# Ledger of designs, part 53: designed miniproteins, single chains

Each design is a single chain, and the fold is of that chain. pLDDT is the mean over its residues in the fold that is shown.

## One batch from the design tools (miniprotein)

Design m1926
Fold by ESMFold2-Fast:
Structure m1926 (fold): chain A 107 residues (1-107)
Amino acid sequence: SEKLRELVETLRRIIEKLEQMLEAVKAGNVDEALSLATEVIRELNKAIDLAREMGLEEIADLLSRARTLVAKAVQALKDGNLDEAIKYLEEAIETVREALELVEQKL
């Protein structure tokens, strides 16, 4: 399925950007992390819409959970709690990786 391949490619880009965001937080580059968060949220919203269009509700639910975790990481960054932001980002990365594995099993 072409749409399934597009979703896989989108999820891989989201993981790469989340990993970049995590490295920015670890380096203390809060402004870079917040900029990356805006892109990640936009791409997660597109991936959720694409998953729902294909009837992949379990995948859409996992991606919605990841979006909530990224939002919590953003709030932690704004509160100056870098350790909490790291925890939420690591959980978001794991959640998107789980969604990617489920999508790849359908290829």
Scores: mean pLDDT 91

Design m1927
Fold by ESMFold2-Fast:
Structure m1927 (fold): chain A 67 residues (1-67)
Amino acid sequence: MDEIRESVKWHGLSAEELEKMATSVLNGSQSSAEDFEKQGLSDRAQRVLDGGKKAQEELLKLAKELK
């Protein structure tokens, strides 16, 4: 959470940019999860996907705060 808020302050991101970041984070976590699945690490893949969804939710909340 703090890293995301600091990134917003440091880069001056808009609400629209945060929404795009939320989508990008989820897509990135899905790609990472697929990589872990290919390695036979399904539990780790699920954790990465869950983390990406949580990060997406936090970015969307921050976007609403800036709107």
Scores: mean pLDDT 75

Design m1928
Fold by ESMFold2-Fast:
Structure m1928 (fold): chain A 65 residues (1-65)
Amino acid sequence: SMDEFLEELRREGVDPETIRILRALHRELGLSVDQLREIVERSQFDVSRLTAEVLRLIGDEIDRR
């Protein structure tokens, strides 16, 4: 579930702001846990890389509208 995924990230030491953004992506853009897990894994749990992936997804959604 989304809550279990966010707890996993919190346990891995991911920044609380990033966790808040991931929750917002799920709520506002409808991104699945699998999609969010892919971007986290792709970033190798690096906060800077994860933030860049998140910003890319937000930009893609804005461009789609």
Scores: mean pLDDT 74

Design m1929
Fold by ESMFold2-Fast:
Structure m1929 (fold): chain A 59 residues (1-59)
Amino acid sequence: GPLYEAVKDYEAKSPIELSLKKGDILEVLLEIGKHYLVVKSLKTGEIGVVPKEYVRQIK
């Protein structure tokens, strides 16, 4: 899927979410509603849910 970058740190609030560090590069796998994405971390290979407001698409 498209590549996104974490624009700020995020701490996972549930087991299905990923924690993010600013600058982490993520591949978007699926969009969940208007506010969440299922992503794969390119740093760790982990898959989880993140809030859209914490990430920005890289072109």
Scores: mean pLDDT 85

Design m1930
Fold by ESMFold2-Fast:
Formats: sequence, structure tokens, C-alpha cells
Structure m1930 (fold): chain A 79 residues (1-79)
Amino acid sequence: SRKELEEELRKLEEEGNLALQVETLKILVERGLTVEEVDEDILFEAKLEAKKYVEEHREELPDKEKLEEEFEKLAKELG
């Protein structure tokens, strides 16, 4: 649900993990999901996939400014 997605993204923001937030949103958008369709199981799976990507590409991750721009774009696409 929208509330579950917003709560999880807020936690990641509080942890300073913007790259993980962006990658999680990318996975959800690539799967053609809307905010209303995201449940706990879908969110958990997407977050695990995102975490693996971020860990593998740590040195090649965009800077904070680019991540913030991508986050805004993906959030609009999803909801």
C-alpha cells in the first residue's frame, strides 16, 4: 500500500541511504507497479534486490544531487 511504501522510504531517508531508496523505486517502476499495488511482500523483495545492486555498484553510484533528482522522478512515475 501507499502507506507501507512511504513508511519504508522514510526509514531509508532517516538512515541516510538515498541510493537504496532510489533503487527500490526503480525496481517498483520497472515492474509496472503503482503505489497502491505495493504490499509488504513486494516491498521486501524490491528492497532486497535494491540492496544487492547498491552493494555491487557502490563506487559507481550517482552523487547525492543526481540521486535526489532520480528519486523525485521515480516517485512521480510510481504514484
Scores: mean pLDDT 76

Design m1931
Fold by ESMFold2-Fast:
Structure m1931 (fold): chain A 81 residues (1-81)
Amino acid sequence: MSIEDAIAAFLASHPDLSDEAKAAATEVMREVYERTGDIELALAAGLRFYTAYVRKGWSVEEARAYALEWAERVIARRRAE
């Protein structure tokens, strides 16, 4: 599965996202994939964005920061091992 197919499937599974939030989630997932080559990690970052935005009611920018900070912690941990 390509990253674009994975992103499309994620967005289809989360139709409650606004167009702005869908664009932000796509950017988060693409950035994580570009840095890691890891589709599963990119999708996990997208899910952290969704959780912060939809379930916690945070802004798009706050949800983006939360998802990217989470991904940075995972990347740093993997590099330390």
Scores: mean pLDDT 84

Design m1932
Fold by ESMFold2-Fast:
Structure m1932 (fold): chain A 100 residues (1-100)
Amino acid sequence: MSPSEKASEEVIKLAEETRKRVEEVEGGSSAGRLALMLLEEVIKLAKAMKDLSVEETKKKLQQMIDGIKAFVANTPEMSEEIKEILEEFIKKVEEIVKKL
């Protein structure tokens, strides 16, 4: 498995685990539904990056991190619990980037 393919699989698994956490806490709220949609887009992006170079994968992961940070900052109705879940996801993706 290439480093990019391994990073893709790790991000997909992490995003799926994060989706379950959001669903258990507030999946039925407007902010919860938006967070679930965001995580589905993260999974799609991660699947697309498996065939990229390591440098392009790092770039796409950084774009993903920046996008989630912007979503959290611009969603005032988001509960503290969902914010903490998404911030934990960001930290774990940053650790994946460090391993590339």
Scores: mean pLDDT 83

Design m1933
Fold by ESMFold2-Fast:
Structure m1933 (fold): chain A 58 residues (1-58)
Amino acid sequence: MSPEEQEVLKIIEGAKKAAELGPVGKAVAIHELREVKEKYKDNPKVVELIEKELEEFE
């Protein structure tokens, strides 16, 4: 995996843990993932990973 993919996977893992804490944690996780998706929008693999997690939260 690229360094960007590894960084994004760590962010996704943190977001999953935040979402488990309740509605506020879930809202923060969704917001963070959307910002990371925008930051890495030119990396299709990263975008796919984030979109998959967002679908699970939404």
Scores: mean pLDDT 79

Design m1934
Fold by ESMFold2-Fast:
Formats: structure tokens, sequence, C-alpha cells
Structure m1934 (fold): chain A 113 residues (1-113)
């Protein structure tokens, strides 16, 4: 989060925001968020907050990292993971299988901790 520059919106009040990206579903593509929520529910998690983002992978030129964070509404447990994807991958071209693998890995990692 970063301070709002222009906006005499001053933290909504009026129900409007000049950016800010506030959202329990995150700022990623709706498709990615929906796929992650479906995968989480399939795994027995009640997702309260889902964030999915696609970033350049500094370790693999020409690739990106698909990053995920989920919060379970029932336990408050956080789950996070990252998957290496092709650099030409977009949120629209990501597959349900990739998102499911990412969610399953995040859950398994949290369960092992």
Amino acid sequence: GVAAPVAPAAGAGAGAAGGGGTGQGGTGSKKLVEMAEEAARAAGINPAAVSVELRPDPARPGHRLLSLAIVDADTGQSYSGALVVPGDMTSESATEEQVRELVEQAIADAAAA
C-alpha cells in the first residue's frame, strides 16, 4: 500500500477511490482469482482472501512467476506459493490445472509447517 496522491478521497468515505487496489480477492485477473477460489474450495478451504499475481522471474529470463496467497476464513491460516510459467503467459492464458497445482502446493507446504 502507498499513500493516495491527488485524491481528496481520503480513504473513501464517499465510496470512491483513486486507485488503492483494496480487495479481499486481490488485484489480479478475475479468472485467476476464480480458479484459485475453486481449487481452494475443492481442497476443503474456505477462501476469505485470494491474491494472484504474475511477475517476471529474475532467475529465469523469459519466464514469469505466478504467485498466490490465500487466507482461510475459518482458521485465518495463510497459504502462499509460486509457479514458474512461460514469459508470454497472461492471466487469460493461465490454465485451471496450473492454478490448481499452485493452490495444492501452497496447502501442502502450510500443512508441513
Scores: mean pLDDT 72

Design m1935
Fold by ESMFold2-Fast:
Formats: structure tokens, C-alpha cells, sequence
Structure m1935 (fold): chain A 81 residues (1-81)
């Protein structure tokens, strides 16, 4: 599912961020995004991803977070009003 793929990408971003020694504030944003996604709050998850992207300059982390963000946007569009 899109939610499972988004979670996988966010977990990959978390692993990469920890391996690269990213600031704890950045790592916390990714963890918060995963929690929001698991709660079905795709809007909140997307906000955390966009905040993390605003702080990040690493191309690999940017790519992974952008991919996760795109899936979260698709999930949000599919939610009933």
C-alpha cells in the first residue's frame, strides 16, 4: 500500500540520518512523521517531512524525504473530506 511504502521510505530516511550523524532535532522530525503516519494523520506526517526537508542539504536524504512526501500527499488526496 502507499502507506506501507511511505513508512518504509521514512524508516530508510531515519536509518540514513542516524548513520550520517544528523542533529537530534532532524531525527526527531522523522520519528514524529512516522508516528503521525501510523496514526493515519497524513497531513501532520507531511508537515513534519516538509519541515525536515527545509533543514536538510544532503542529496540522498532530500531524495528519500521528497519521495515519502509525495506518497503522503497522494494518501492525503485519497482521504474522504
Amino acid sequence: SLAEEARRLLEEALRLAEEKGEPEEFIQLIKDAIRALEAGDYARALRYVLEALSLEKDPELQRTLKEAGALLERLLEQQRA
Scores: mean pLDDT 86

Design m1936
Fold by ESMFold2-Fast:
Structure m1936 (fold): chain A 66 residues (1-66)
Amino acid sequence: MDELVERGRELGRELARAALAGDTDGAVRYGQEAEALIQQVRDTYGEEAAQRVRDAISDAAAETLA
């Protein structure tokens, strides 16, 4: 589980970096990968675990944008 949370943080950072660079296509792709990860975690570990990954993505993106 912790590795999946860290992957979520990596995706959040990449999403934010793509947005800052004006790379709309990259941001869309990383967003799709993030949603796929969230769905996989929900299916395997349940909704609370999926929320933890979603929070990790959002927090990492916000930190990168700050």
Scores: mean pLDDT 84

Design m1937
Fold by ESMFold2-Fast:
Structure m1937 (fold): chain A 89 residues (1-89)
Amino acid sequence: SAAEQEKNQLLGEVVRAAVAYLLDPSKREELRKKAEEAKAKAPEISEEVDAIVESAEHLAKSLTEEMRKEIDEGVELLKEAVEKVVEEK
């Protein structure tokens, strides 16, 4: 349904913002803004949105700059591997 598609899209946007925040602490305000926008558009997903934000903020407190670098490098290596596979097929 259109309502399910909209909720999934909003949750996806909050998750993407949460991942961005985990890699870059300066993105915290962007995450909070996306969370508030999602809750305003679909109040029924507020609990899920709040859980994503709380989980991201909790995990961020445990991540060091070195851990953030390793995650960022890992993501880039995975992107490069996928691009190489796509180019060969």
Scores: mean pLDDT 78

Design m1938
Fold by ESMFold2-Fast:
Structure m1938 (fold): chain A 60 residues (1-60)
Amino acid sequence: GGTAAGAAAGAAAGAAAGRRYKSGPHMSEIGFQGGLRAGGAGGGNAGAVAGYTAWKESVR
């Protein structure tokens, strides 16, 4: 359902955000892992919004 879709979108958004931070290799990896877990856990809530935002940004 929507929660599962939101979790997937949130995880993808978190991963993308992690890459974007470019603060260093360790920070990028930490951001990626944190984004994945935060996006998955909040998929129905904050994750869905994050996912939409990242998707909209990548679509151009």
Scores: mean pLDDT 56

Design m1939
Fold by ESMFold2-Fast:
Parts: sequence; structure tokens; C-alpha cells
Structure m1939 (fold): chain A 65 residues (1-65)
Amino acid sequence: QSQQFVNQGNQFVQQKQYDEAIRHFQQAIDIDPSSDNYFNLSGVYLSNQQFSLSQQYIDLSNQLS
């Protein structure tokens, strides 16, 4: 279930639909608040050039590792 939202989020990133990608990665985190899912959300913020948010979620991912 969480993996399905990650896969869909990645597809939206490839299409540069970052708002939709963020929603899907947030749903993945709601199901599974894991280091991997926080890292995935950091990646979409990085792609959207939201560097401060990307760093925040990288830090959260590292805290959970």
C-alpha cells in the first residue's frame, strides 16, 4: 500500500507534477512513517528546488535510521 503511493509519486516527479508527487509521498508517510519515505519526500522537494524542505526531510530520515 505505501509502495503504491511511492511508485505513483515517482511517476508524477518524472512528469514535473510536484504538487501531485508531494501528495502521494505524504500518503506513503501517513501509512508508513519510515526513514525511506521521509527520504523519498526530500527527493521531491529537491527536484522542485525547495532546498530547505528537502534538507528538513533528509534530517528526519536520518533521525529514524
Scores: mean pLDDT 85

Design m1940
Fold by ESMFold2-Fast:
Structure m1940 (fold): chain A 59 residues (1-59)
Amino acid sequence: SEEVEKLLKEIEKINPNTAKAIRDALERGDEVTLRAALHDLEQIDPELAKKLREALSKL
């Protein structure tokens, strides 16, 4: 998804470790790690977390 990739690039500018954790979890299909990384993102930028959750729900 182009929208997911764009959002991940925005997250990487703010917190590269969180962006990497989300990307790695998505590639592995690791739902537990993905949920944890999304929760961490929500503490950093709740609006970006909401946009990413919405983009992922459309996949």
Scores: mean pLDDT 84

Design m1941
Fold by ESMFold2-Fast:
Structure m1941 (fold): chain A 58 residues (1-58)
Amino acid sequence: SMEEERKKIARRIGLELRLIGLDIEEELLEKNGELTEEKRRAIEREREELRAELEELE
C-alpha cells in the first residue's frame, strides 16, 4: 500500500539522518578530546546496526 511505502521511505530517511548524526557526534567528541575507546566502539556498533537496518529496507 502507499502508506507502507511512505513508512519505508520515512524509516530510510530517519536511519540516514541518524548515520549523519553519528558522524557529527564523533567529530565533536574528538575535537573536545572526549572520544574515548568506549565511545568509539559504541558509535561503531550503532553504525553497524543502522547499516544493517538500511540493507533490510532494500
Scores: mean pLDDT 86

Design m1942
Fold by ESMFold2-Fast:
Structure m1942 (fold): chain A 64 residues (1-64)
Amino acid sequence: MSRSQQILIEALKSLGLSEEQAREVAEMIAAGASVEEVEAFLKSLGLSDEQIEEIERLGVRLAL
């Protein structure tokens, strides 16, 4: 796992995700999952639209 993936995992954990959930999101992104696929997964975990938007903003800053 890359340093960028580790930073993303820590950031997702700070937003209330478990380490396992954060790792799965990071793996989806690394596999080339679309923003829509990541959003659908996060919604399935019970995250609010506000939390998802925050994660997307963070992803843009960390992954570019």
Scores: mean pLDDT 71

Design m1943
Fold by ESMFold2-Fast:
Structure m1943 (fold): chain A 60 residues (1-60)
Amino acid sequence: SKVARLAPLLFDPDPEVRKKAAKELAEIGGEEAESALKVLLHSDSLDEVGKKALEEALKK
C-alpha cells in the first residue's frame, strides 16, 4: 500500500524526506497511516515532524 511505501521514509536520514513522508501520511489519514505513525512513539527518533504528522492523522 502507499502507507507501507511511505512508512520507512519517516526514518530517512534526510529531514526533508522525513517531512514529505510525514505530510503525505497525514494527508492520507485513517487507521493505516495512524498505525504507521504510531511506530514513531516506540522510537527515540520521534522528532517534531513525526509528532505533528501523528497529530494531523489522529485529527482525521
Scores: mean pLDDT 69

Design m1945
Fold by ESMFold2-Fast:
Structure m1945 (fold): chain A 65 residues (1-65)
Amino acid sequence: SVKERARERIREVLEAGSGVSTQEQVDDTLARLRAVRDEARAAGLSDEEIRRIEAEVFDELAAAD
């Protein structure tokens, strides 16, 4: 589903960014996250739905450590 794909893509970006130590790496992570948001909007998700999925993924990653 569109929501499952968006969640998976957001998780991939955030997991890849979890070890960032430089501003360049932070900027790269934010650029990838923006691209995933754009893809999700194009697929028919609202900004509210995208924000909800992002919050859920952030909470899952925070709970993991």
Scores: mean pLDDT 78

Design m1946
Fold by ESMFold2-Fast:
Structure m1946 (fold): chain A 91 residues (1-91)
Amino acid sequence: ETDERLAKLVRDAFEKAGVEVKMSDEELAEFQRDVIRALILISEAISKLAVEKGRITEEEAQAFYEKILDSIKKEFGITDEELERIKEEVR
């Protein structure tokens, strides 16, 4: 069910762009998980860099990170459990 849902999001995006998708649902779901993992890593890197450069506080960086994670959950329709599993995969 989760894989089917993730695959549909990727397939719909490609079809909207006029691209014919030849990937399986499993391949599309894994691609979507890769995208979510990349977004989490980028968000952590941006937050750490901004604090290191003295542009924002650690509290502001944490609030930004939590806001991005909430946006990922809403935009990709993933559960708290799925998000935590993906977060563990990027450690």
Scores: mean pLDDT 73

Design m1947
Fold by ESMFold2-Fast:
Structure m1947 (fold): chain A 62 residues (1-62)
Amino acid sequence: GRAALEAELRALEREALRHVILGDYAAAIQKLEEALRIAEELGDEETVRRLRRGIAQLRELL
């Protein structure tokens, strides 16, 4: 259900943050791209915009 998708989205964001802290930007981007797919399924336009900005910023660090 929707709540399960929201929980998965938050888990992926936490995993991405762990990868950022470790300097593994490629893995962080992968987790954020998975989170982005869920945000698009939820129709959460604000979260979609935030995740796209985060991915773009991390790509600049590669």
Scores: mean pLDDT 90

Design m1948
Fold by ESMFold2-Fast:
Structure m1948 (fold): chain A 90 residues (1-90)
Amino acid sequence: MELKEKAIEYLEKAIEYLRKVADQSPEARKAMENVYRALLLLEQGDLDGAIKALEEAIEYVRKMIDTGGPEAKKALEYLEKALELVREAK
């Protein structure tokens, strides 16, 4: 499996979990915005831009980790895995 393709799969999983808490959390909505930006940048081949967007998404999830419950923790796990793969693809 190509590293970029696997990273996209992890980002899609992160979006699934963030969507479950987005109605209750502005931080979850900001994290989702940054994940969508990262997906767009990956499709364009901008790995540096994607890394920055993912780091911003991770910071928003960390701000809500205590209130977002298991869904936020799962989103963080997938975002961190995606970030590692994007860094390896560079």
Scores: mean pLDDT 84

Design m1949
Fold by ESMFold2-Fast:
Structure m1949 (fold): chain A 89 residues (1-89)
Amino acid sequence: SKATKYRILGMKYYNGKKYDEAIEYFKKSIEIDPNDYESWFNLGQVYAKMGKKDEAIAAYKKGADLFKKQGDEDSAKVLEAKAAALAAE
């Protein structure tokens, strides 16, 4: 899908440490498919790498909610733990 192509581009830029471009493509993926929990997870990681704590927490929480809606409680708990750890810093 177009959402998957944007997510792959976001990952490519993230791996290349081009964080602003990575954010742009993960947001484009989410705009097309708001239930793409992997894009929400990756968006949280990019914001965390940039030191954008509040944005990272928000993205992780949104990803966790989507994992819960899909029945993936284990992945949701991982993202909730990442959000809680950042909030405690």
Scores: mean pLDDT 87

Design m1950
Fold by ESMFold2-Fast:
Structure m1950 (fold): chain A 59 residues (1-59)
Amino acid sequence: GKVSDEAFEKLAKTILETGWEDYEKMMEELLKNTKKPEIKEKLEKIKKEIEEQIEKLKK
């Protein structure tokens, strides 16, 4: 989807720079700002994708 493409890039950078402790809080804040359940569901899928990308970046 087009929504939050820029947010995903920022989120990935923040996670890599701050670490996993802030990642959980960042996700909570992002979900808190999302009122539409459709977007909330997409955010959960994106969360998994970001986590997978971070794992690949570790090596």
Scores: mean pLDDT 65

Design m1951
Fold by ESMFold2-Fast:
Structure m1951 (fold): chain A 90 residues (1-90)
Amino acid sequence: MVKKNFPGMTPEEQRKFELEVLRSFLAMIDSIAKLIAENLKKKHGVEVHSLEEIAEVYRELGDFESAESVERLQRLKEEIEEEIRKLEEE
């Protein structure tokens, strides 16, 4: 179990910190997606706007390992968005 170590923080402050961490991960995933999209545009002349489109391009190129990695990243993004929703509703 991950031990929470926030001396002087209330449960509400801890929840806010957890939301900020999750939002930071979401922003990082978006930044990675943009970097991959720019790289695909530069190398292959293809324009992509989503992780799903990036995965499809990798499959067309025969790079199934990269496609699977992008699909895992999309799933992680969806899980983080769901957790943020739950925390914001509580």
Scores: mean pLDDT 80

Design m1952
Fold by ESMFold2-Fast:
Structure m1952 (fold): chain A 73 residues (1-73)
Amino acid sequence: SALKEHIEAAEKQAIEEVEKAKEQGLISEEEAEEVKELIKKAAEAAKAGDLEKAKEYFGKALELLKKAVEAAA
């Protein structure tokens, strides 16, 4: 149960960081939406015990963030 609580806390923090990046103009609203959805999918996979799927979704979220920031430069 503690693991589920930690995953949910990490998800909330990650989503808050994405929202801050959007507020700072580093990523678009559409890009922020895609990244948040991938973070949510990663958290759900982790809570289900599918760590491979969680890693895949989280990796996609990081890739989109990197591309968005690089495109904004």
Scores: mean pLDDT 82

Design m1953
Fold by ESMFold2-Fast:
Formats: structure tokens, sequence, C-alpha cells
Structure m1953 (fold): chain A 59 residues (1-59)
């Protein structure tokens, strides 16, 4: 589900220390990307990118 992947991206960014406002914006962008593609691929890709970003932020 696109919504589940978008929430995963938000949680990953919050775990990395991002403010909630920026994590919410990333979730919204992930959902918008999935809507444009007509499937969950955009949100899935955004979740993966967010996890990598969160790991870099913790470095």
Amino acid sequence: DAEEYAEEAKKALLEGGMPEEKAEAARDAALAGSQELGNSAGAYAAAGAARKEAEELKK
C-alpha cells in the first residue's frame, strides 16, 4: 500500500532525527509520487531513500 510505504518513510526520517514537519512533508511527497504513477512504486522508492537518508543523518 502506498500509504504504508509513505508512513515508513516518515518513521525512518523521524528515527534519523528529522523534525516532524519535514518528515510529514516527505510522507506527503511519497504519496503524491505514487498517485502520479497510479501504483505504490513511488512511495516504495521514497521509503527506501528515506531509510538511507536516516542512516546518513545518524552518522
Scores: mean pLDDT 72

Design m1955
Fold by ESMFold2-Fast:
Structure m1955 (fold): chain A 75 residues (1-75)
Amino acid sequence: SFQQLAQQWRDQAEAQLARDPTNAEAWVDLGQALLALGRPEEAVRYAERALALDPTNEEARRVLERARRALERQR
């Protein structure tokens, strides 16, 4: 299922971050997986972490924008 794939994606990103917490791409992957799992507040935090590590990361900005929009829709 889509949820099962997103869960596996989250687990893989968490494993990468356990080895290297400075890997901005892994923070982006974690944020994307959390958006897919319906957890936009956590996705915002991890996208912001990715941007703190790499301010030029366009995918991190896209995740942040999508997560913020998802939060507005939950209100």
Scores: mean pLDDT 85

Design m1956
Fold by ESMFold2-Fast:
Structure m1956 (fold): chain A 66 residues (1-66)
Amino acid sequence: MSLTEEERKRLRELMRKVLEAAAKGDTAATQKAIADLERFLEELVKRGVLTEKQAQSILDAVKAAA
């Protein structure tokens, strides 16, 4: 199943927020942004749009880049 254009835009926005907060050195904001990303990824997995492995890979990659 493919992401909709709106879902892809939201995913990119959430990933960018994590990276921007990390770049500013704001640990609390970074953790909050990661939590928001996790919630969105869980919704996509529940809807069958992403597999759990795909969601985990996205989350791990963002955490590694932060």
Scores: mean pLDDT 82

Design m1957
Fold by ESMFold2-Fast:
Structure m1957 (fold): chain A 87 residues (1-87)
Amino acid sequence: MASDTQELTVKDLTDEEVNELLREIGERIKEEIDRLGEEGDVLGYFELVKKALEEAGIEVEVETTGPSAEFADNMELSLKVTISGKP
């Protein structure tokens, strides 16, 4: 069945385990990452990562903290990661 209850708690993961998780996500969405890299679409990259983490049972929310909604103006990014095991 497709619903595997993979509860990955980032707080319990070491830096090495986080890198492994990101590598697996990167491999899964490699083609889209390459396309977004060519286009310079940083927001699209975060959306793909968020989707992959949500499929693994991890909720990710991306917020912009700058006065502009565009990353071209070198604005700050605020990334909120919520670990959720809700059914």
Scores: mean pLDDT 53

Design m1958
Fold by ESMFold2-Fast:
Parts: structure tokens; sequence; C-alpha cells
Structure m1958 (fold): chain A 63 residues (1-63)
């Protein structure tokens, strides 16, 4: 199946632009619900693409 959904791509774009972001910041920037953003972040973290660098703060690991 597809490797990334539109939601996952939108989350990655925000993280790439900001360097670091919280669920709330990503939700505000993308227009997605915090629940949808949280699910995308969890999947991306599971794939090793992002990391939680501080409580609730995420950053792209692969660069």
Amino acid sequence: MRQYSGTEIAVLEVLSRRGKATVSQISEDTGLSQAAVSKALRRLKSLGIIEEVAPGVYEVKLG
C-alpha cells in the first residue's frame, strides 16, 4: 500500500518548516484535528521518521 497518507505528509511539512512542533501547532497549521495529528505522529514515530525530542515536541529524525 501507500507509504504516506496526505495527513502524514502535511505533518512532515510542518515539522520540516518549523524544525520542531507540538500536536497543537501542527493541528493549527494543517487544519487537522489534534486526534488526527496525534495518530499521524504516532505512525511516523513508529516508522523511525520522527522523534519526540521533549514532552509533546516532535522533530524529523531522517534528513
Scores: mean pLDDT 78

Design m1959
Fold by ESMFold2-Fast:
Structure m1959 (fold): chain A 56 residues (1-56)
Amino acid sequence: SAEQKGKEAILARMVRHLKEVEGWSHLSNDELREKAETILEDTRQSAKEALEKLRG
């Protein structure tokens, strides 16, 4: 689906960015992808909690 392709594109871009982080350049693309997925999920969870707080 378009959403799945969009998620893959975001993860690929995050992996490229994370590879430039000091201390993370030695990690494989697979390891960086796992970190990117965790960051994306944590960000989504935080956004959901913020929206819940705004809704009362």
Scores: mean pLDDT 77

Design m1960
Fold by ESMFold2-Fast:
Structure m1960 (fold): chain A 77 residues (1-77)
Amino acid sequence: MLSEEEQKRLDFIKSLLTEEEKKLLPDEILEYMAAMTSGLDEERIKKILEAAIELEKKEPGKYSTLELFSKAYVLAA
């Protein structure tokens, strides 16, 4: 179960996604991003999210939740 802070961050992340992008990224990865981006500003979260979307578009299903987030985090640096 997500904390109230993590749920608000998840709602923010989901607000940045189109309906098609929400289908591309499973809820597991979005919840993981919400948990792991504590203390990051909105612009940093947006960049990580954009990188994750691009990775999944290029190679669908190649990455686990952890691998996808880790690669997106590095690419957004």
Scores: mean pLDDT 80

Design m1961
Fold by ESMFold2-Fast:
Structure m1961 (fold): chain A 64 residues (1-64)
Amino acid sequence: MVGDRYRATAVIPSSGPGELSVRPGDVLEVLEEVGPTKYRVRNLKTGEEGVIDLGAVAPYLEKL
């Protein structure tokens, strides 16, 4: 999981403080596990970092 990269296939809106919003085509790199399904990620296109719930948004992400 850490070091894995995913391409977004849909809009993923920020749903809380510290959470990342992403657009289709953005590439996310997993930096750290912060919970059972939650990870700190970096959007490689924008340079923004934030938390994302990979368990909830998995259908909208393609593993690279």
Scores: mean pLDDT 75

Design m1962
Fold by ESMFold2-Fast:
Structure m1962 (fold): chain A 60 residues (1-60)
Amino acid sequence: MEKEKAVKLAKELVEKGKSALEAMSEVTRNTDNPEAIAAAGRSLAKPLSEESRRAVRESE
């Protein structure tokens, strides 16, 4: 599976309401290519990192 395909799949799953963990689980279920998995993780890490900072501060 191509890196671009994995990134698109991960972003589409998050857009449909799945969590980043669920999106990455689906990506790893559909591909064993470590570069594709890494690319998908990087694409989700950027917005997730900012939201994680807010959630951690507000969740407790």
Scores: mean pLDDT 69

Design m1963
Fold by ESMFold2-Fast:
Structure m1963 (fold): chain A 77 residues (1-77)
Amino acid sequence: SEYEERIAADPHDAEAWAKLGEEYAKQGKYDEAQRAYLKALFLDPNYAKAWENMGKLNESLGKLEAAKEWYEKAKAL
């Protein structure tokens, strides 16, 4: 994917990691999506969209309480 190419060129591209996570989530690859989102947040803790995407991921996994916590962090930014 274009985001894998971006990460290969710059492994500190937080947006590319978050977008790669979105691609994995669309494929139902939730473990890979989570790792990509967490990498994005490690690189840029203020990346509100990645916090929101972790919320959506946890909803997809049925983890509603965890999803709420991720959404609250996104809203605080």
Scores: mean pLDDT 88

